Designed miniproteins, single chains. Designs and how they scored, part 54

Each design is a single chain, and the fold is of that chain. pLDDT is the mean over its residues in the fold that is shown.

## One batch from the design tools (miniprotein)

Design m1866
Fold by ESMFold2-Fast:
Structure m1866 (fold): chain A 74 residues (1-74)
Amino acid sequence: ASAGLRTVLAWVVEEVERVPNPTREQVATALENIASMAASRGDDATAARLRALAEQVRAGELSVEEALAALRAL
């Protein structure tokens, strides 16, 4: 991800972590919003990965903690 995207990713992770016990929906929505931002900047690979993570979180295939860890690794 670009430096600008990484800054936004870090900020979103911190905002979600400030919410006690963030819901799957909150995490999935955050991932989708960043994916749209990544796509608008031509980072289609990051956008695709973030959309896949959002779908997995909503489906219950990935925990909120695992999704946040994956987001931090971008």
Scores: mean pLDDT 74

Design m1867
Fold by ESMFold2-Fast:
Structure m1867 (fold): chain A 60 residues (1-60)
Amino acid sequence: SPEVEALKKRSEERLAQLRANTDALIAKETDPRNKEIIREVGEALELILRYMTEQGIKAL
């Protein structure tokens, strides 16, 4: 389905941007504890993005 392919492409672009933003924040941070928090939050956001993409595909 063109709609499913478009959703997957947008999801991949959002995931790539999220990872880039997370990595940039980790690189700028100097506190190891804050680096760990940023990584954990980034991982949680990735799970949410994957879940939302799956739900979007099911709704088509």
Scores: mean pLDDT 88

Design m1868
Fold by ESMFold2-Fast:
Structure m1868 (fold): chain A 89 residues (1-89)
Amino acid sequence: SPVRRLREKPLPTSIDELEAMVAELERIVAETDLPDKVKELVRQQLAGLRDTIAEAKKASGEQREKLLRMAQGGLDTLVSLLERIEAER
């Protein structure tokens, strides 16, 4: 599964890595046969992650690190959610 392949990767530690993983997850969602309501919900979550990454770009020091950790956690949660949805259907 493409979603499981994302799980096998280490958590992104840089802005470029986070943006790359968000883009890959957007591609997976677009290509996966999921209900439209689920796709819309996941796309909204991905948009929120992009906003968090944009805030990290504006931040520095501890605040930047906190925002990067939040984006990492959000990605991990979305990958887990998609794995669960795929397993249930």
Scores: mean pLDDT 80

Design m1869
Fold by ESMFold2-Fast:
Structure m1869 (fold): chain A 88 residues (1-88)
Amino acid sequence: SMIEKAKKELEEIEKFEKELKENPEELYERIAKIEGEPVEVIRERIEENRELIEKYVKGLKEFLKYVIENQPDEEEQLKKAKELAEKA
């Protein structure tokens, strides 16, 4: 189900947001291991783009909540995604 997938994605993005705010170093270490990059490279990349990442996360959460609550068709999804992108 699209809603079940959206709920799982929402849980994952909320976990990411919490980790980024409360324990960013452990998050950086985990991402670095997954990407095969030094932690320093991941830290710099995320910190330099912190505001953009936070805006993206907020928009994605709002979009996923909209999908869960409204079960939108493709046209409604595209319209909502555009509205959220303009607010970012």
Scores: mean pLDDT 83

Design m1870
Fold by ESMFold2-Fast:
Structure m1870 (fold): chain A 75 residues (1-75)
Amino acid sequence: SVVRPPKTFDEVLAAMRAMLAAADPAAAEALRGTPDEDLRLIETVLGRLSPEMAAEVRAYLEEHHGAELAALRAR
C-alpha cells in the first residue's frame, strides 16, 4: 500500500478525529476529554479499518511519530 505524504502528529490526529466524527459521531464525542483521548482515538480508528490498512497506518505512526506514541503510552 502507498502511504500519504508525511504529516505532523497533530495533523494525523486531526484527520483521525474528523474521520471518526464523520463515521460515528457518538464514538467521537465519547472520547472527548477522556484520559488518554489521543491514544484511544488512534486505537478506535485502527479498530475500524481493515487489518491491512490498520497495519499500514500503525507502521507509519511508529516510523514518523514513534516518540509521541511512546509518550502517550507512558501515562
Scores: mean pLDDT 77

Design m1871
Fold by ESMFold2-Fast:
Structure m1871 (fold): chain A 88 residues (1-88)
Amino acid sequence: ASLIQRLLALQKAREELKDYIDKVLEEMAKIVSEDTGLSFEEALNLIRTDPEKAISLLSPESAEKARKLYDELNKKVDEAIQKHLDEL
């Protein structure tokens, strides 16, 4: 697929999954905030800008939970992108 087709599919997937994405990011931010001592807003911003770094700062137990949430989010987004690419 072209870059434009991928960007359009991503935009459609984001709009479709907006509430789900927001919920997952908030849950991840709560985990990061509780484990690192960052404020909820700082944790949320870190996850939005660099989720891999955010997860790397966590204890093993918190990192496993956050990783599972992140992997599930990526799977849902990839499935939605693929669906919309197939419609283009």
Scores: mean pLDDT 81

Design m1872
Fold by ESMFold2-Fast:
Structure m1872 (fold): chain A 62 residues (1-62)
Amino acid sequence: MLTPEQKKLLEQLKEAVKNKDIKSSQALIRKMMDLARKQGLSEEEVTELMNAVQKAIFETFK
């Protein structure tokens, strides 16, 4: 399950992806991954985060 902080970053990522802002999207993804490591997220939580990120990107480019 994603933390509230990760959910906020995910919403920011969705907005950046909608705007086709690839550089901001990549920066947000890196920030989310870095935050996940610092917060010690479980494997399930990291997988959830990665799936949400990939889904947002793929849906925008489709």
Scores: mean pLDDT 74

Design m1873
Fold by ESMFold2-Fast:
Structure m1873 (fold): chain A 76 residues (1-76)
Amino acid sequence: MEELREKIREMLESPELSEEELEFAKELTKKVQELMEKDQDYLARVEAEARALEARGASREEKEEFLIRLYLEALE
């Protein structure tokens, strides 16, 4: 999991996406969408966490950590 977490962070922080990074991003997005369709509890939790981040004025770093967790959960 640690290696995958770092790979996602590197992708999010990259100033330009390589062809491989674009493919990886598309795969991550597809898996998140599939999980949201199949698991309503996952969708509700993600929405609640996103709203909490917005309500407290979350930093860029906190939003990035949220996205990393979202992608990691979709890959399990």
Scores: mean pLDDT 77

Design m1874
Fold by ESMFold2-Fast:
Structure m1874 (fold): chain A 108 residues (1-108)
Amino acid sequence: SVKTTEEVFLDWVDEHLVNLKKEDESSLLELARLLRQEGENWQKQGLFDLAASLYDLAGLLYQRSGDYNDALELEDKARTLAKKARDNAIVHFIDMRIEEIKAKLGRV
């Protein structure tokens, strides 16, 4: 049977995230790096909605670790891919996250 985009995403989360210990900032950055790499892989496969979700999650983890410039880069990438996927709801949430990151960087 053909898996849906949502099922592929949930399977990936189960394989890569469920067993990861988030004990410190280093662990969060390692997870963010893994999400970024897999997002690039899914983008190359044309899975723009899945790639946008992974870049958004990576951006959130970089933001939480204080790496606001890397977070902003990933959220901008996620926004571009979400627009390609025509997902206006995820674009809205990414826009809110970008505004929060820009506020942390002192950008208005």
Scores: mean pLDDT 75

Design m1875
Fold by ESMFold2-Fast:
Structure m1875 (fold): chain A 89 residues (1-89)
Amino acid sequence: SRRERRFEEALRALTENRDDAIASLARALAYEEQARADAAKYMDATQQEMFDIYLETLRRVAALLRAGEPRAAAEVLVEAEERIEELKK
């Protein structure tokens, strides 16, 4: 039920705010890739893995939204949240 709720919330955000989401993701991806490179030497292995998941997620979600696949994009967001939560344990 928690996973289903997260999926529904992600799908709603991506479909109801689609134009804003696509534009914001494009800008955020370029900025965050630079931030990741600049901060790499100050990050431990877990922090680097979490940031890499974040960047991979931004790329995949942006590509799927441009392809007209918001359900697949929502699934990627849910999977990323689960991966990051596991790393924080």
Scores: mean pLDDT 79

Design m1876
Fold by ESMFold2-Fast:
Structure m1876 (fold): chain A 93 residues (1-93)
Amino acid sequence: SLLEQLEEALRALIEALKAGDIKAAEEATVRALRTAEEIESTGDPELIAQARELLRRALDEISALEEASTDLEVQIALGVAQVALASTLTSLE
């Protein structure tokens, strides 16, 4: 399922960001964006609505991690992920 693939990519992203694994976070972000694009391409309003909800939840978690982080490299990775996911969420409107 595309939704299961998106959920897994977003989970991997949050776990990587929590661990300070920048490379894993970048790889998970790319997977999440590609899967969201595939969901958008289906034109299925129910799938798109569920993808939007998953992206919003991930953005909320990233915002919480951004407030807690003191590592500059991790803060940059959090900012990159936030911009990427927010742009994707907007494209699904």
Scores: mean pLDDT 88

Design m1877
Fold by ESMFold2-Fast:
Order: C-alpha cells, then structure tokens, then sequence
Structure m1877 (fold): chain A 73 residues (1-73)
C-alpha cells in the first residue's frame, strides 16, 4: 500500500538522519556528509514517486525535521 511505502521511506530517512547526527557529534564530518548525500540520492526517487496525499501535522513535522537536518550537513 502507498501508506506503508510512505511510512517505510520516512523511517529510512529518520534512521539516516540519526546516523548523520551521531557522526557529526563524533566529529566524523566527511562520513556524515557522505551518508547524507548517499541517502538523498537513494531516497529522492522514492519520495518523488509517492502519491500526493495529505500528511498529518506530525508527518509533516517529521519530514521537515529530516530535511532540515540534511540541509544542515
């Protein structure tokens, strides 16, 4: 289902964001940047293929948080 696929993509984005944050906290800046770039390249096509359905406020906040963390890398 689209809902299950969307949740899976969001969970992958969240896990990657947490890994990037951990690498940044450890001073591993090159690895953090690499992981961020690889995650975006892998997930962007999947995100783009998701149907435009209304997000809950919680889902929207989560998506924005992931994007903000990626942009801050």
Amino acid sequence: SEAARRVEVMREMLRASEEVEALLAAGRLEEARRLNEETLARLEPQVASLKPIPMTPEERALAEEVRARAAAS
Scores: mean pLDDT 73

Design m1878
Fold by ESMFold2-Fast:
Structure m1878 (fold): chain A 90 residues (1-90)
Amino acid sequence: KLEEIIEAFLNNEATEEQEKELEELLKKLPGKELAQRAGEILAKRAEKTNPAMAEALKAVMEGKLEEALEIVNKVAEVPREGIENVANSL
């Protein structure tokens, strides 16, 4: 279930379905324990690729859910295509 989805993310093998399932689980399961475990694993993973996402996940682990959601919303809405275009132009 959650462990399988997180493991797939850590291995860069997560499918689109597993990404949607993770979002649904985080929304439906109001467990601080679930948020802490998922946040810690994802923060460790994101720390090298997306530091802002790692900070948002750390906030979730500290029980600051509103702050974490605001940071995640900003990061998720970042135009990745724009970032790729800049990288390709270099």
Scores: mean pLDDT 56

Design m1879
Fold by ESMFold2-Fast:
Structure m1879 (fold): chain A 86 residues (1-86)
Amino acid sequence: MLRAEVTLTIGGSGGAKLVFKEASLDDIVADRGTLSTATMGDDGRFTGDMVIRLPGITAQELRDIALALSEQVPEVTSVETKLTPL
C-alpha cells in the first residue's frame, strides 16, 4: 500500500502550510479539512497536518484530489503531492 500526502502552501509570505496525510477525502471536503493538528511556527506561519490513506491510489488521482482541495482553500500558491510505500 502507499501513503498519500498532499501539501498546500497558502498566502506566500506569512502564509499557511497544510499537509494532508491521513483522512478520507470526503471528510476533508465536507468539513473544510478535518485538520488533525494546526501549529504556528516562529515565522508566524500556520501548519496543519492530515494523513490520507488511499490504498491503490495512483499519482494522477492524488494530483486531481490535491487540485480539487486547492480550489476549496483561498490564496493557494503551490500544490505538492507525495506517495510513500508502507
Scores: mean pLDDT 51

Design m1880
Fold by ESMFold2-Fast:
Structure m1880 (fold): chain A 75 residues (1-75)
Amino acid sequence: DPLKQQLLELGSGINALIDSGLLTPEQQEELERLLEQLKPLLIQMGQLSEEEYDELTEKLLAGVRGVVAVEAARA
């Protein structure tokens, strides 16, 4: 399933940026680009159950929100 594959690749990229600590403006811009690409894929995955969809998005976005807040506080 190309949608699941692309979701995993985007999630992996987001996780790698989180692990890197988003230390540069370029890394933060890349995170925003990955999030923009993730959004339409998650909408297309609306063929999955709502529970599965919500669990996946909650896990991915909770980590992202924490990192973005820390970087915003540094700026």
Scores: mean pLDDT 63

Design m1881
Fold by ESMFold2-Fast:
Order: C-alpha cells, then sequence, then structure tokens
Structure m1881 (fold): chain A 76 residues (1-76)
C-alpha cells in the first residue's frame, strides 16, 4: 500500500528524534545538530512531494530501514 502523508510525517518525526539522540551521544556541536535537522526537513519535503505511488512506497521503506539501523547504532 502507498504511505499517507500522515505515515510519512510520523516516520520523519521518529527519524528526527533518533538523529537528535545520536548527535547528542556523539557530542556534536549545536551548529552540526541544526544542519542535520535542516537536511532531514529538506528530505521530508522531497518525499512528501513524490506523487508516484511506487517511488513513495520505496522511499518510505528505505526510511524505515534507516530508522532500524539508527536504533541499533544507539543501542551499541
Amino acid sequence: SVPSDEEIEKVFKELEELVKKYLEKQNFSEEEKEQALKRIEELRKKVLAIKDPEQRAKMYQALKEEIEELKKLLEA
């Protein structure tokens, strides 16, 4: 099935929180954290703009896989 805008936004919210935790754990600067969050926001806009159902579903799955890898990295 094709992910809704709500499902995509939920995934990006989770990704943003995990990235914040990772960058804090690695002692990155506030400037570096702000740049990372800006990049996530730009990616969110791009994914939400995808009108092709197949590409939208592929991007959603890729984001979910990235979230799982980041969770593993935070547990190490």
Scores: mean pLDDT 84

Design m1882
Fold by ESMFold2-Fast:
Structure m1882 (fold): chain A 74 residues (1-74)
Amino acid sequence: AADAAFEALVGRLRALAEQLFSTKDPQERLALAAELRALAALIRAGLHSFPEKYWAPLEAAIAEALARAEAALA
């Protein structure tokens, strides 16, 4: 269950970052960036409900997705 939840969250972060990169609409890009930031905040708020072995990988996935979002908005 924890492995499936972890993979689902990492996949969702990655999918949102990819949508940000591929969209041609500046307003859609801003909306997707806001959605990605909200998801990152939600994951961080619930981080300690996961086993400790997932904390660093989740933080790394968040950092990568947010870096992608920043690059897409530049």
Scores: mean pLDDT 82

Design m1883
Fold by ESMFold2-Fast:
Structure m1883 (fold): chain A 87 residues (1-87)
Amino acid sequence: DELAELADQWKAGKLTEEEVEARLEELEARAKELIRREYPELAELLIEALEVRRQGLLALIRGAPQEEIDALRERYAALVAEIDARE
């Protein structure tokens, strides 16, 4: 998981917040294109799940309140459950 690798590199001090944001934007663009190509019927839900994952990682990096992080994790879990139900 490239997102987990980015988080680990940031925790190790190998990447700045700005560098993580730039890599995430590039990874999202690539993932969105792949999702639309391979999962067109689920594309909207999968893309929203990716957006929420990115927001969650950036919230962790910037030291956002735990309440904000928990809300993003809950939203991601709900989206994953909806995707699973439609599979």
Scores: mean pLDDT 77

Design m1884
Fold by ESMFold2-Fast:
Structure m1884 (fold): chain A 58 residues (1-58)
Amino acid sequence: MAQVEAAQQAIAEARAEAERALAEDPERGKRMQEIADAVIQSAQSTIAHLQAQAAAAA
């Protein structure tokens, strides 16, 4: 499912950006990490929903 792959890619990207920011500026990085955590949470919820829909459609 391309949508699941896109969501997983967004999670990886957000995590990588937060880690980079944290390494360069710990204070700014912490804020970016909070934002990344929210994005990851939303993306994981979307993945679970899409997987449930795919299972129901089978």
Scores: mean pLDDT 78

Design m1885
Fold by ESMFold2-Fast:
Structure m1885 (fold): chain A 79 residues (1-79)
Amino acid sequence: SEIDKALEELHRKVAEGVQATPPENRDKAIQEAVKVVSKALEGDVEGAKKSAEELARYSGNEELGRRVEEAAKKLAEAV
């Protein structure tokens, strides 16, 4: 299904964000990753974007943050 594909893609991208995060910030990165998925599943594009930006900040990878945001938007629009 469209939702299953979008959710799988978002899971891959947030996992990349968490893996890129230094160990000391990883708990916070995981919390933001959970919020991205939760907000996207609620159809909350703005909430998912904000949490994706925080995940990018903890990982130090702006491009990865943008990819997470794109995947979250696809899921939010599919639900």
Scores: mean pLDDT 85

Design m1886
Fold by ESMFold2-Fast:
Structure m1886 (fold): chain A 85 residues (1-85)
Amino acid sequence: TDDKAIDAGVKAAVDLLKSLGVSQEKIDAVVPAIREAARLFLQGKVKEAEELLVKALTEAGISEEDARRVFRSVGAAAFEALAES
């Protein structure tokens, strides 16, 4: 289901942000944007999803390079979860 794919994307993003040393407070603040980006990605709105997530993460103090890396992890995890459903 879409919810399962969204949850997989969020988990991948959170795990990556933790590995980058991002604080739990910052992670919690960006989770809603990660969920929305995963939802948009699954609707085929890839450009809109990336733009939204990069903006939210950079506003939280994460570099644009790391923000784009997080977006790639969200997309990969969401796609994998759909393929295994």
Scores: mean pLDDT 85

Design m1887
Fold by ESMFold2-Fast:
Structure m1887 (fold): chain A 84 residues (1-84)
Amino acid sequence: MEAVFAEGLENAERDLDQLEAEFAATTDRATLETLLAGVRAGLGALEQLLAALPADSPLRPRAEALAERLRALEAEIEAKLASL
């Protein structure tokens, strides 16, 4: 189970790197709305993972750091959309 969670977390980290790169490159409203939906879906999945992980899991700090990055990206996308 832990190994499956670790692999999922690694994939999520790579996906976030791609989302951050796409966000930096785009000013298109439809693309920003798609990115926002993706970030929100990722946050929902990560909150479920955090709820399932034991308090002493070595994956918890990584998942929490990823959630912070996703929340920061969500705020940046929302701010950019509001400026359009």
Scores: mean pLDDT 82

Design m1888
Fold by ESMFold2-Fast:
Structure m1888 (fold): chain A 98 residues (1-98)
Amino acid sequence: MEEEIKKYIAELEEALKRGLKEFIRKLDEIMRETKDPEMHVEIHKHALSLITGVDVEEAVAWHRRRAAGEEPRTEEEKEMLARLEEAGRAQAEVEAER
C-alpha cells in the first residue's frame, strides 16, 4: 500500500506538470485501477495537497472547514480555493470528453 501510494503520487505530480486536465485524467485512471477504499481515501488526500500546494494535513483540515461552510481566512486560503475551483472546472471538462 505505502509503496503503491508513493508511485501514484509521483505519477500525479508528473501529470500536474503537464497540466490540470492531465492531472485529472491520471487521478481518474488511478481510481479505476485501485479497488481498495483506503487507498482511494489516501490518494484523494494527496491529490488535494497537490492541487492546493500545501501539505496533506493542512489541505485536509482546510477542506473540512470549507465543507462546514467557512470562508477563506487568508490570501493563501483564497488561492487554495481558486486552485480547487479550477480543478473542478477541469474535471467537468474531462468528464464531458467521455
Scores: mean pLDDT 80

Design m1889
Fold by ESMFold2-Fast:
Structure m1889 (fold): chain A 67 residues (1-67)
Amino acid sequence: SSSRQQQRQRLLQLAQQYQDLMSQYNDLADQYGDQGDTDQARGYSNLSMDYGRQMTQYLNQASRLGS
């Protein structure tokens, strides 16, 4: 149905947003790591992983709505 297609597209858009956040925070982790700020690097790495898990959840939800 159109409602399922709309919901699926919304979930895919959310997954893309979290993928972008994951990449941004992974880049920050690398930058702070290169500067020797290991605590900040670890914090950003953990946030990147959290966003990656959220991305996966939205992708899985979108997959279940696909025919």
Scores: mean pLDDT 88

Design m1890
Fold by ESMFold2-Fast:
Structure m1890 (fold): chain A 72 residues (1-72)
Amino acid sequence: MLTVDQQSAVNKSMNKGIDAALDAKKQGKSGDDIISLSRKAAIDTARSSGLPDDLIQRVGDSSETIAKTLYS
């Protein structure tokens, strides 16, 4: 199980990814750009929060999957 701090960091990272995807969609960006921006925002936030590489990758993959579900 994740620690409370790790779970908090994951939630923050996922929210940043979702926010980036929604903002990019509102700006009329392509599906590929929306997915890329979502993944980047989530990974950047997870890395800055001190999450281990495995968890950073999982956050990135999850954000990409959510972004794809929204319009791909």
Scores: mean pLDDT 81

Design m1891
Fold by ESMFold2-Fast:
Structure m1891 (fold): chain A 64 residues (1-64)
Amino acid sequence: MYVQATISGVNPPSKEIKVGDKVLINEKTHQAVVEKSGLIGTVKSETTIEFIADGRLVTADVEI
C-alpha cells in the first residue's frame, strides 16, 4: 500500500529533494520513493523520511 505525501522541509538543503516534491510511502516496508526522481528513502516517523542525497544524509519532513 502506497500513501502520497508532500515534502514540507529538507535539512540540509539538497539539489535532489525540494519542498513541494511528492513522495510515495510504503508503510509496510518503511520505504519512500520521490516520484520525480525515483530516489529511495527510509521512513523514520509519521512525519520524517531519511534519504541519501548529494552524497549525504538528508532528512525530509512530510505532510500527507
Scores: mean pLDDT 82

Design m1892
Fold by ESMFold2-Fast:
Structure m1892 (fold): chain A 64 residues (1-64)
Amino acid sequence: SGAELIEEGLARARELFAAGDAEGGQRAAMRAVTTALSQGLASDEEARAAGREAHRLAVELGVE
């Protein structure tokens, strides 16, 4: 499902952010969201929520 794709992408983003890879983490989250949207598996609202969560994770994990 789209939720599973986004969840996996955010989990990967968390791993990359924890490793200090801000760009890689943001790219992983963005790729998951755009893939889910392109397959019709996520709404614009779910995409925005995922973007907010990716930002929250980056701040929490102290990446630049």
Scores: mean pLDDT 84

Design m1893
Fold by ESMFold2-Fast:
Structure m1893 (fold): chain A 66 residues (1-66)
Amino acid sequence: SRRAAIEAALDALVQALNARDEAAVLASLRTLHGLHPSLARAVLDYLLREAPWLRPALEALRTELS
């Protein structure tokens, strides 16, 4: 189901954040964008404020997904 896919993408994102794995964070956000663009944007904007270590990569991804 779409809901289960969204939950799996969010779980993968949390694991990537805990692992400090930038590539995995970006991959999870791309997956989430394909499933739910508005949720992916909200999560990306949240991470831009809360995860300074991801800022350059997230700025680039935000441009890509616009």
Scores: mean pLDDT 89

Design m1894
Fold by ESMFold2-Fast:
Structure m1894 (fold): chain A 85 residues (1-85)
Amino acid sequence: SKIDENLREFVEEATGQDVSGWSEDELVAALFAISLGARPDPADPSKVVLTPELQRMLGLDVDVVPFEDLVARVVALFKELGLFS
């Protein structure tokens, strides 16, 4: 859909990640994480720096994670909360 294309383009521009094979849930989860301040790590652009808010919400004790791992954890949380199918 056009929404999926727009979300993919936004995530790729914001993070530099290749998300061409990602699902709508993954793209929405990525947008959510970016909106809460997740940003590419300048030392390793494959990773993102987490805000304290994201760390608390996801139960993470680390401040830098691979972007795919962050997105997978947000998807899992949203499925647990009934926000994703």
Scores: mean pLDDT 79

Design m1895
Fold by ESMFold2-Fast:
Structure m1895 (fold): chain A 71 residues (1-71)
Amino acid sequence: MTLEEGAREAVLLAAEGRYREAGEVVGKAAQDEGASPNEVGRALARAAEELGLPDSAAMAALVTAMSQGLV
């Protein structure tokens, strides 16, 4: 899974209130690509903008992934 693919899926999951799954999805994508927390945050923000979803969905996915030690 690319970071872009993982970020889009994570933002959609977070918008549905599925925060744990959102964090796990983007966290796995970040580990697969060796992405930094800053790169993950930028990918999530871009995905939220492209999908017309609130920045709060991107933030929820990022914070959840960080809390799980995945980012």
Scores: mean pLDDT 85

Design m1896
Fold by ESMFold2-Fast:
Structure m1896 (fold): chain A 87 residues (1-87)
Amino acid sequence: SSNLEKIKELFEKAKEAAEKGDLETMKELMLQMSSLAPSEEVKELIDKAGVALYLAYLHRKEGREAQAAALEETAERIFEKTLELLE
């Protein structure tokens, strides 16, 4: 599969890991995505999406579902921009 498809699959798995509280798996998946990044700009966007997912996890852990959802939306928007740069 293309790097685009692999990065997309890894992001969905990282998001699922974050929702389950499996931060170690999320970190490993984010590092794998960064290793597939064809440019520094793509790597920076992947890193920003990972930070947003981590912050969403922290808010969800404290019962702040609305803030967690907003941060997950932010991660998705950053990720969509990442995919545009890979097209």
Scores: mean pLDDT 84

Design m1897
Fold by ESMFold2-Fast:
Structure m1897 (fold): chain A 95 residues (1-95)
Amino acid sequence: DDEVAENIEKIFLETLPEAIAKAKTMSKEQLSKVVEDGKKALDELEKIDPNIARILTDQTEELRKLLEGGLSPDEAEAVASMTAIKAAEELIKKL
């Protein structure tokens, strides 16, 4: 769904600067917790709409890979998780 993908991309771009700034101040334990919270947000979205959850999961994984070019793996995964949490919250509001 092109409209869902475009909405996710917009949320990612709007969320990304703040998420990067936050991740750089976090401990490894805090980064790990954000990743767990991200997985839970995706699991909740999947229970509501499995197709939208798949699109968000795929775009989150692509973002994580791109972020590894400039961030540590732990930071990249946490940033991708923060953007996924925000996107899942906004998508659930519209469902």
Scores: mean pLDDT 86

Design m1898
Fold by ESMFold2-Fast:
Structure m1898 (fold): chain A 75 residues (1-75)
Amino acid sequence: MIEFSEKEKLAFKVIEEGLYLLRKGDEEGARALAEETVGGELAELIMRFLEALRNAGEEKNQEEALKLFEEILKL
């Protein structure tokens, strides 16, 4: 089984909570959560991923979300 690092666990938690906030329309809250919890480049990648997931009614947005998720896992 894949074992997750502490950083990956934090990223997954921010993705889960951030997606919930975005679905409620709290984009500022989602961004603040990402910046405060992980910060920097990882926070920016998570926000781009969540935005792609929110718009995932189109195949192109699903491909973008997968690419961003792979970039998050490489940090």
Scores: mean pLDDT 71

Design m1899
Fold by ESMFold2-Fast:
Parts: structure tokens; C-alpha cells; sequence
Structure m1899 (fold): chain A 99 residues (1-99)
């Protein structure tokens, strides 16, 4: 069922969010982006924000500044919903906006 698929993606997303530095390919970035959406839907705002931070870091490294900015902004909104800050995403957003 779709709910079973969402649970599998959620578990994978949790593992990937703990290893943000492992996003190295466009396919991995797409999977982590989808995972971030599943985490957000389930109210796991901090992990969802971490997933989008990882995607942003990959996009920044690829030179896709618009995609990086969008990912970082989404991450920061999710961290705010969790009642937390993400100083790394704040600095990387600033860097991407100045590129």
C-alpha cells in the first residue's frame, strides 16, 4: 500500500538525515527531497529540515544556487516550526544568495 511505501521512505529518510554528507548524486538528492516531504508530513520538522539542508549543500556544490536557496529556505522554515535554529543552513543560505 501507499502507507507502507511512506513508512519505508520515512525510515530511509531518518537514516539519510543522520548522514547528510552522503548526498553526492542527483538521484540521492531527489530521494532525500522526497524523504524530507514525508518527514514534514509526519511532523518530524527537525529531521525534515536536516534533509533539505543536505539537498541544499549538494545543489550549492553543483552551482545550482536557486535550488540551494529554495532548499535552505525550506529547511529554515521547518527548523522554526521545530522551535530550533540551524546556523549552518543560515550561513549557507547567505553564501548562496551572494553567489
Amino acid sequence: SMADIEREIYELARRLAEQAEQVKTPSQASVVTLAGGILEKNGDYELAGEAYTAVGEFELEQGDYDAAIEAYRRSLRLYERAGRRNPRAEELLRKAEEA
Scores: mean pLDDT 81

Design m1900
Fold by ESMFold2-Fast:
Structure m1900 (fold): chain A 81 residues (1-81)
Amino acid sequence: DRKLAQAQREAEERKAANGVALHERMTVAAEQGRKQAKEMQALQPYSVEEQETIAHQAAMQSRAELAQDRKKAAREAEELR
């Protein structure tokens, strides 16, 4: 359950990190599929481009949280020493 969600988030983070060319290709595909997706938004409320934007923001937040955790750990080590 959480492992599946975590694996999906990690996959989205990898796409965001190395996805400029992939994103451009997906944007072209999304333009063609947007008309069909727009008519079926009840089943797919987010477009591919919107999903990629959300994934990118999530990846940036995860990086910030990891950096914050690392700073906190270093701070705690300094205080203990």
Scores: mean pLDDT 62

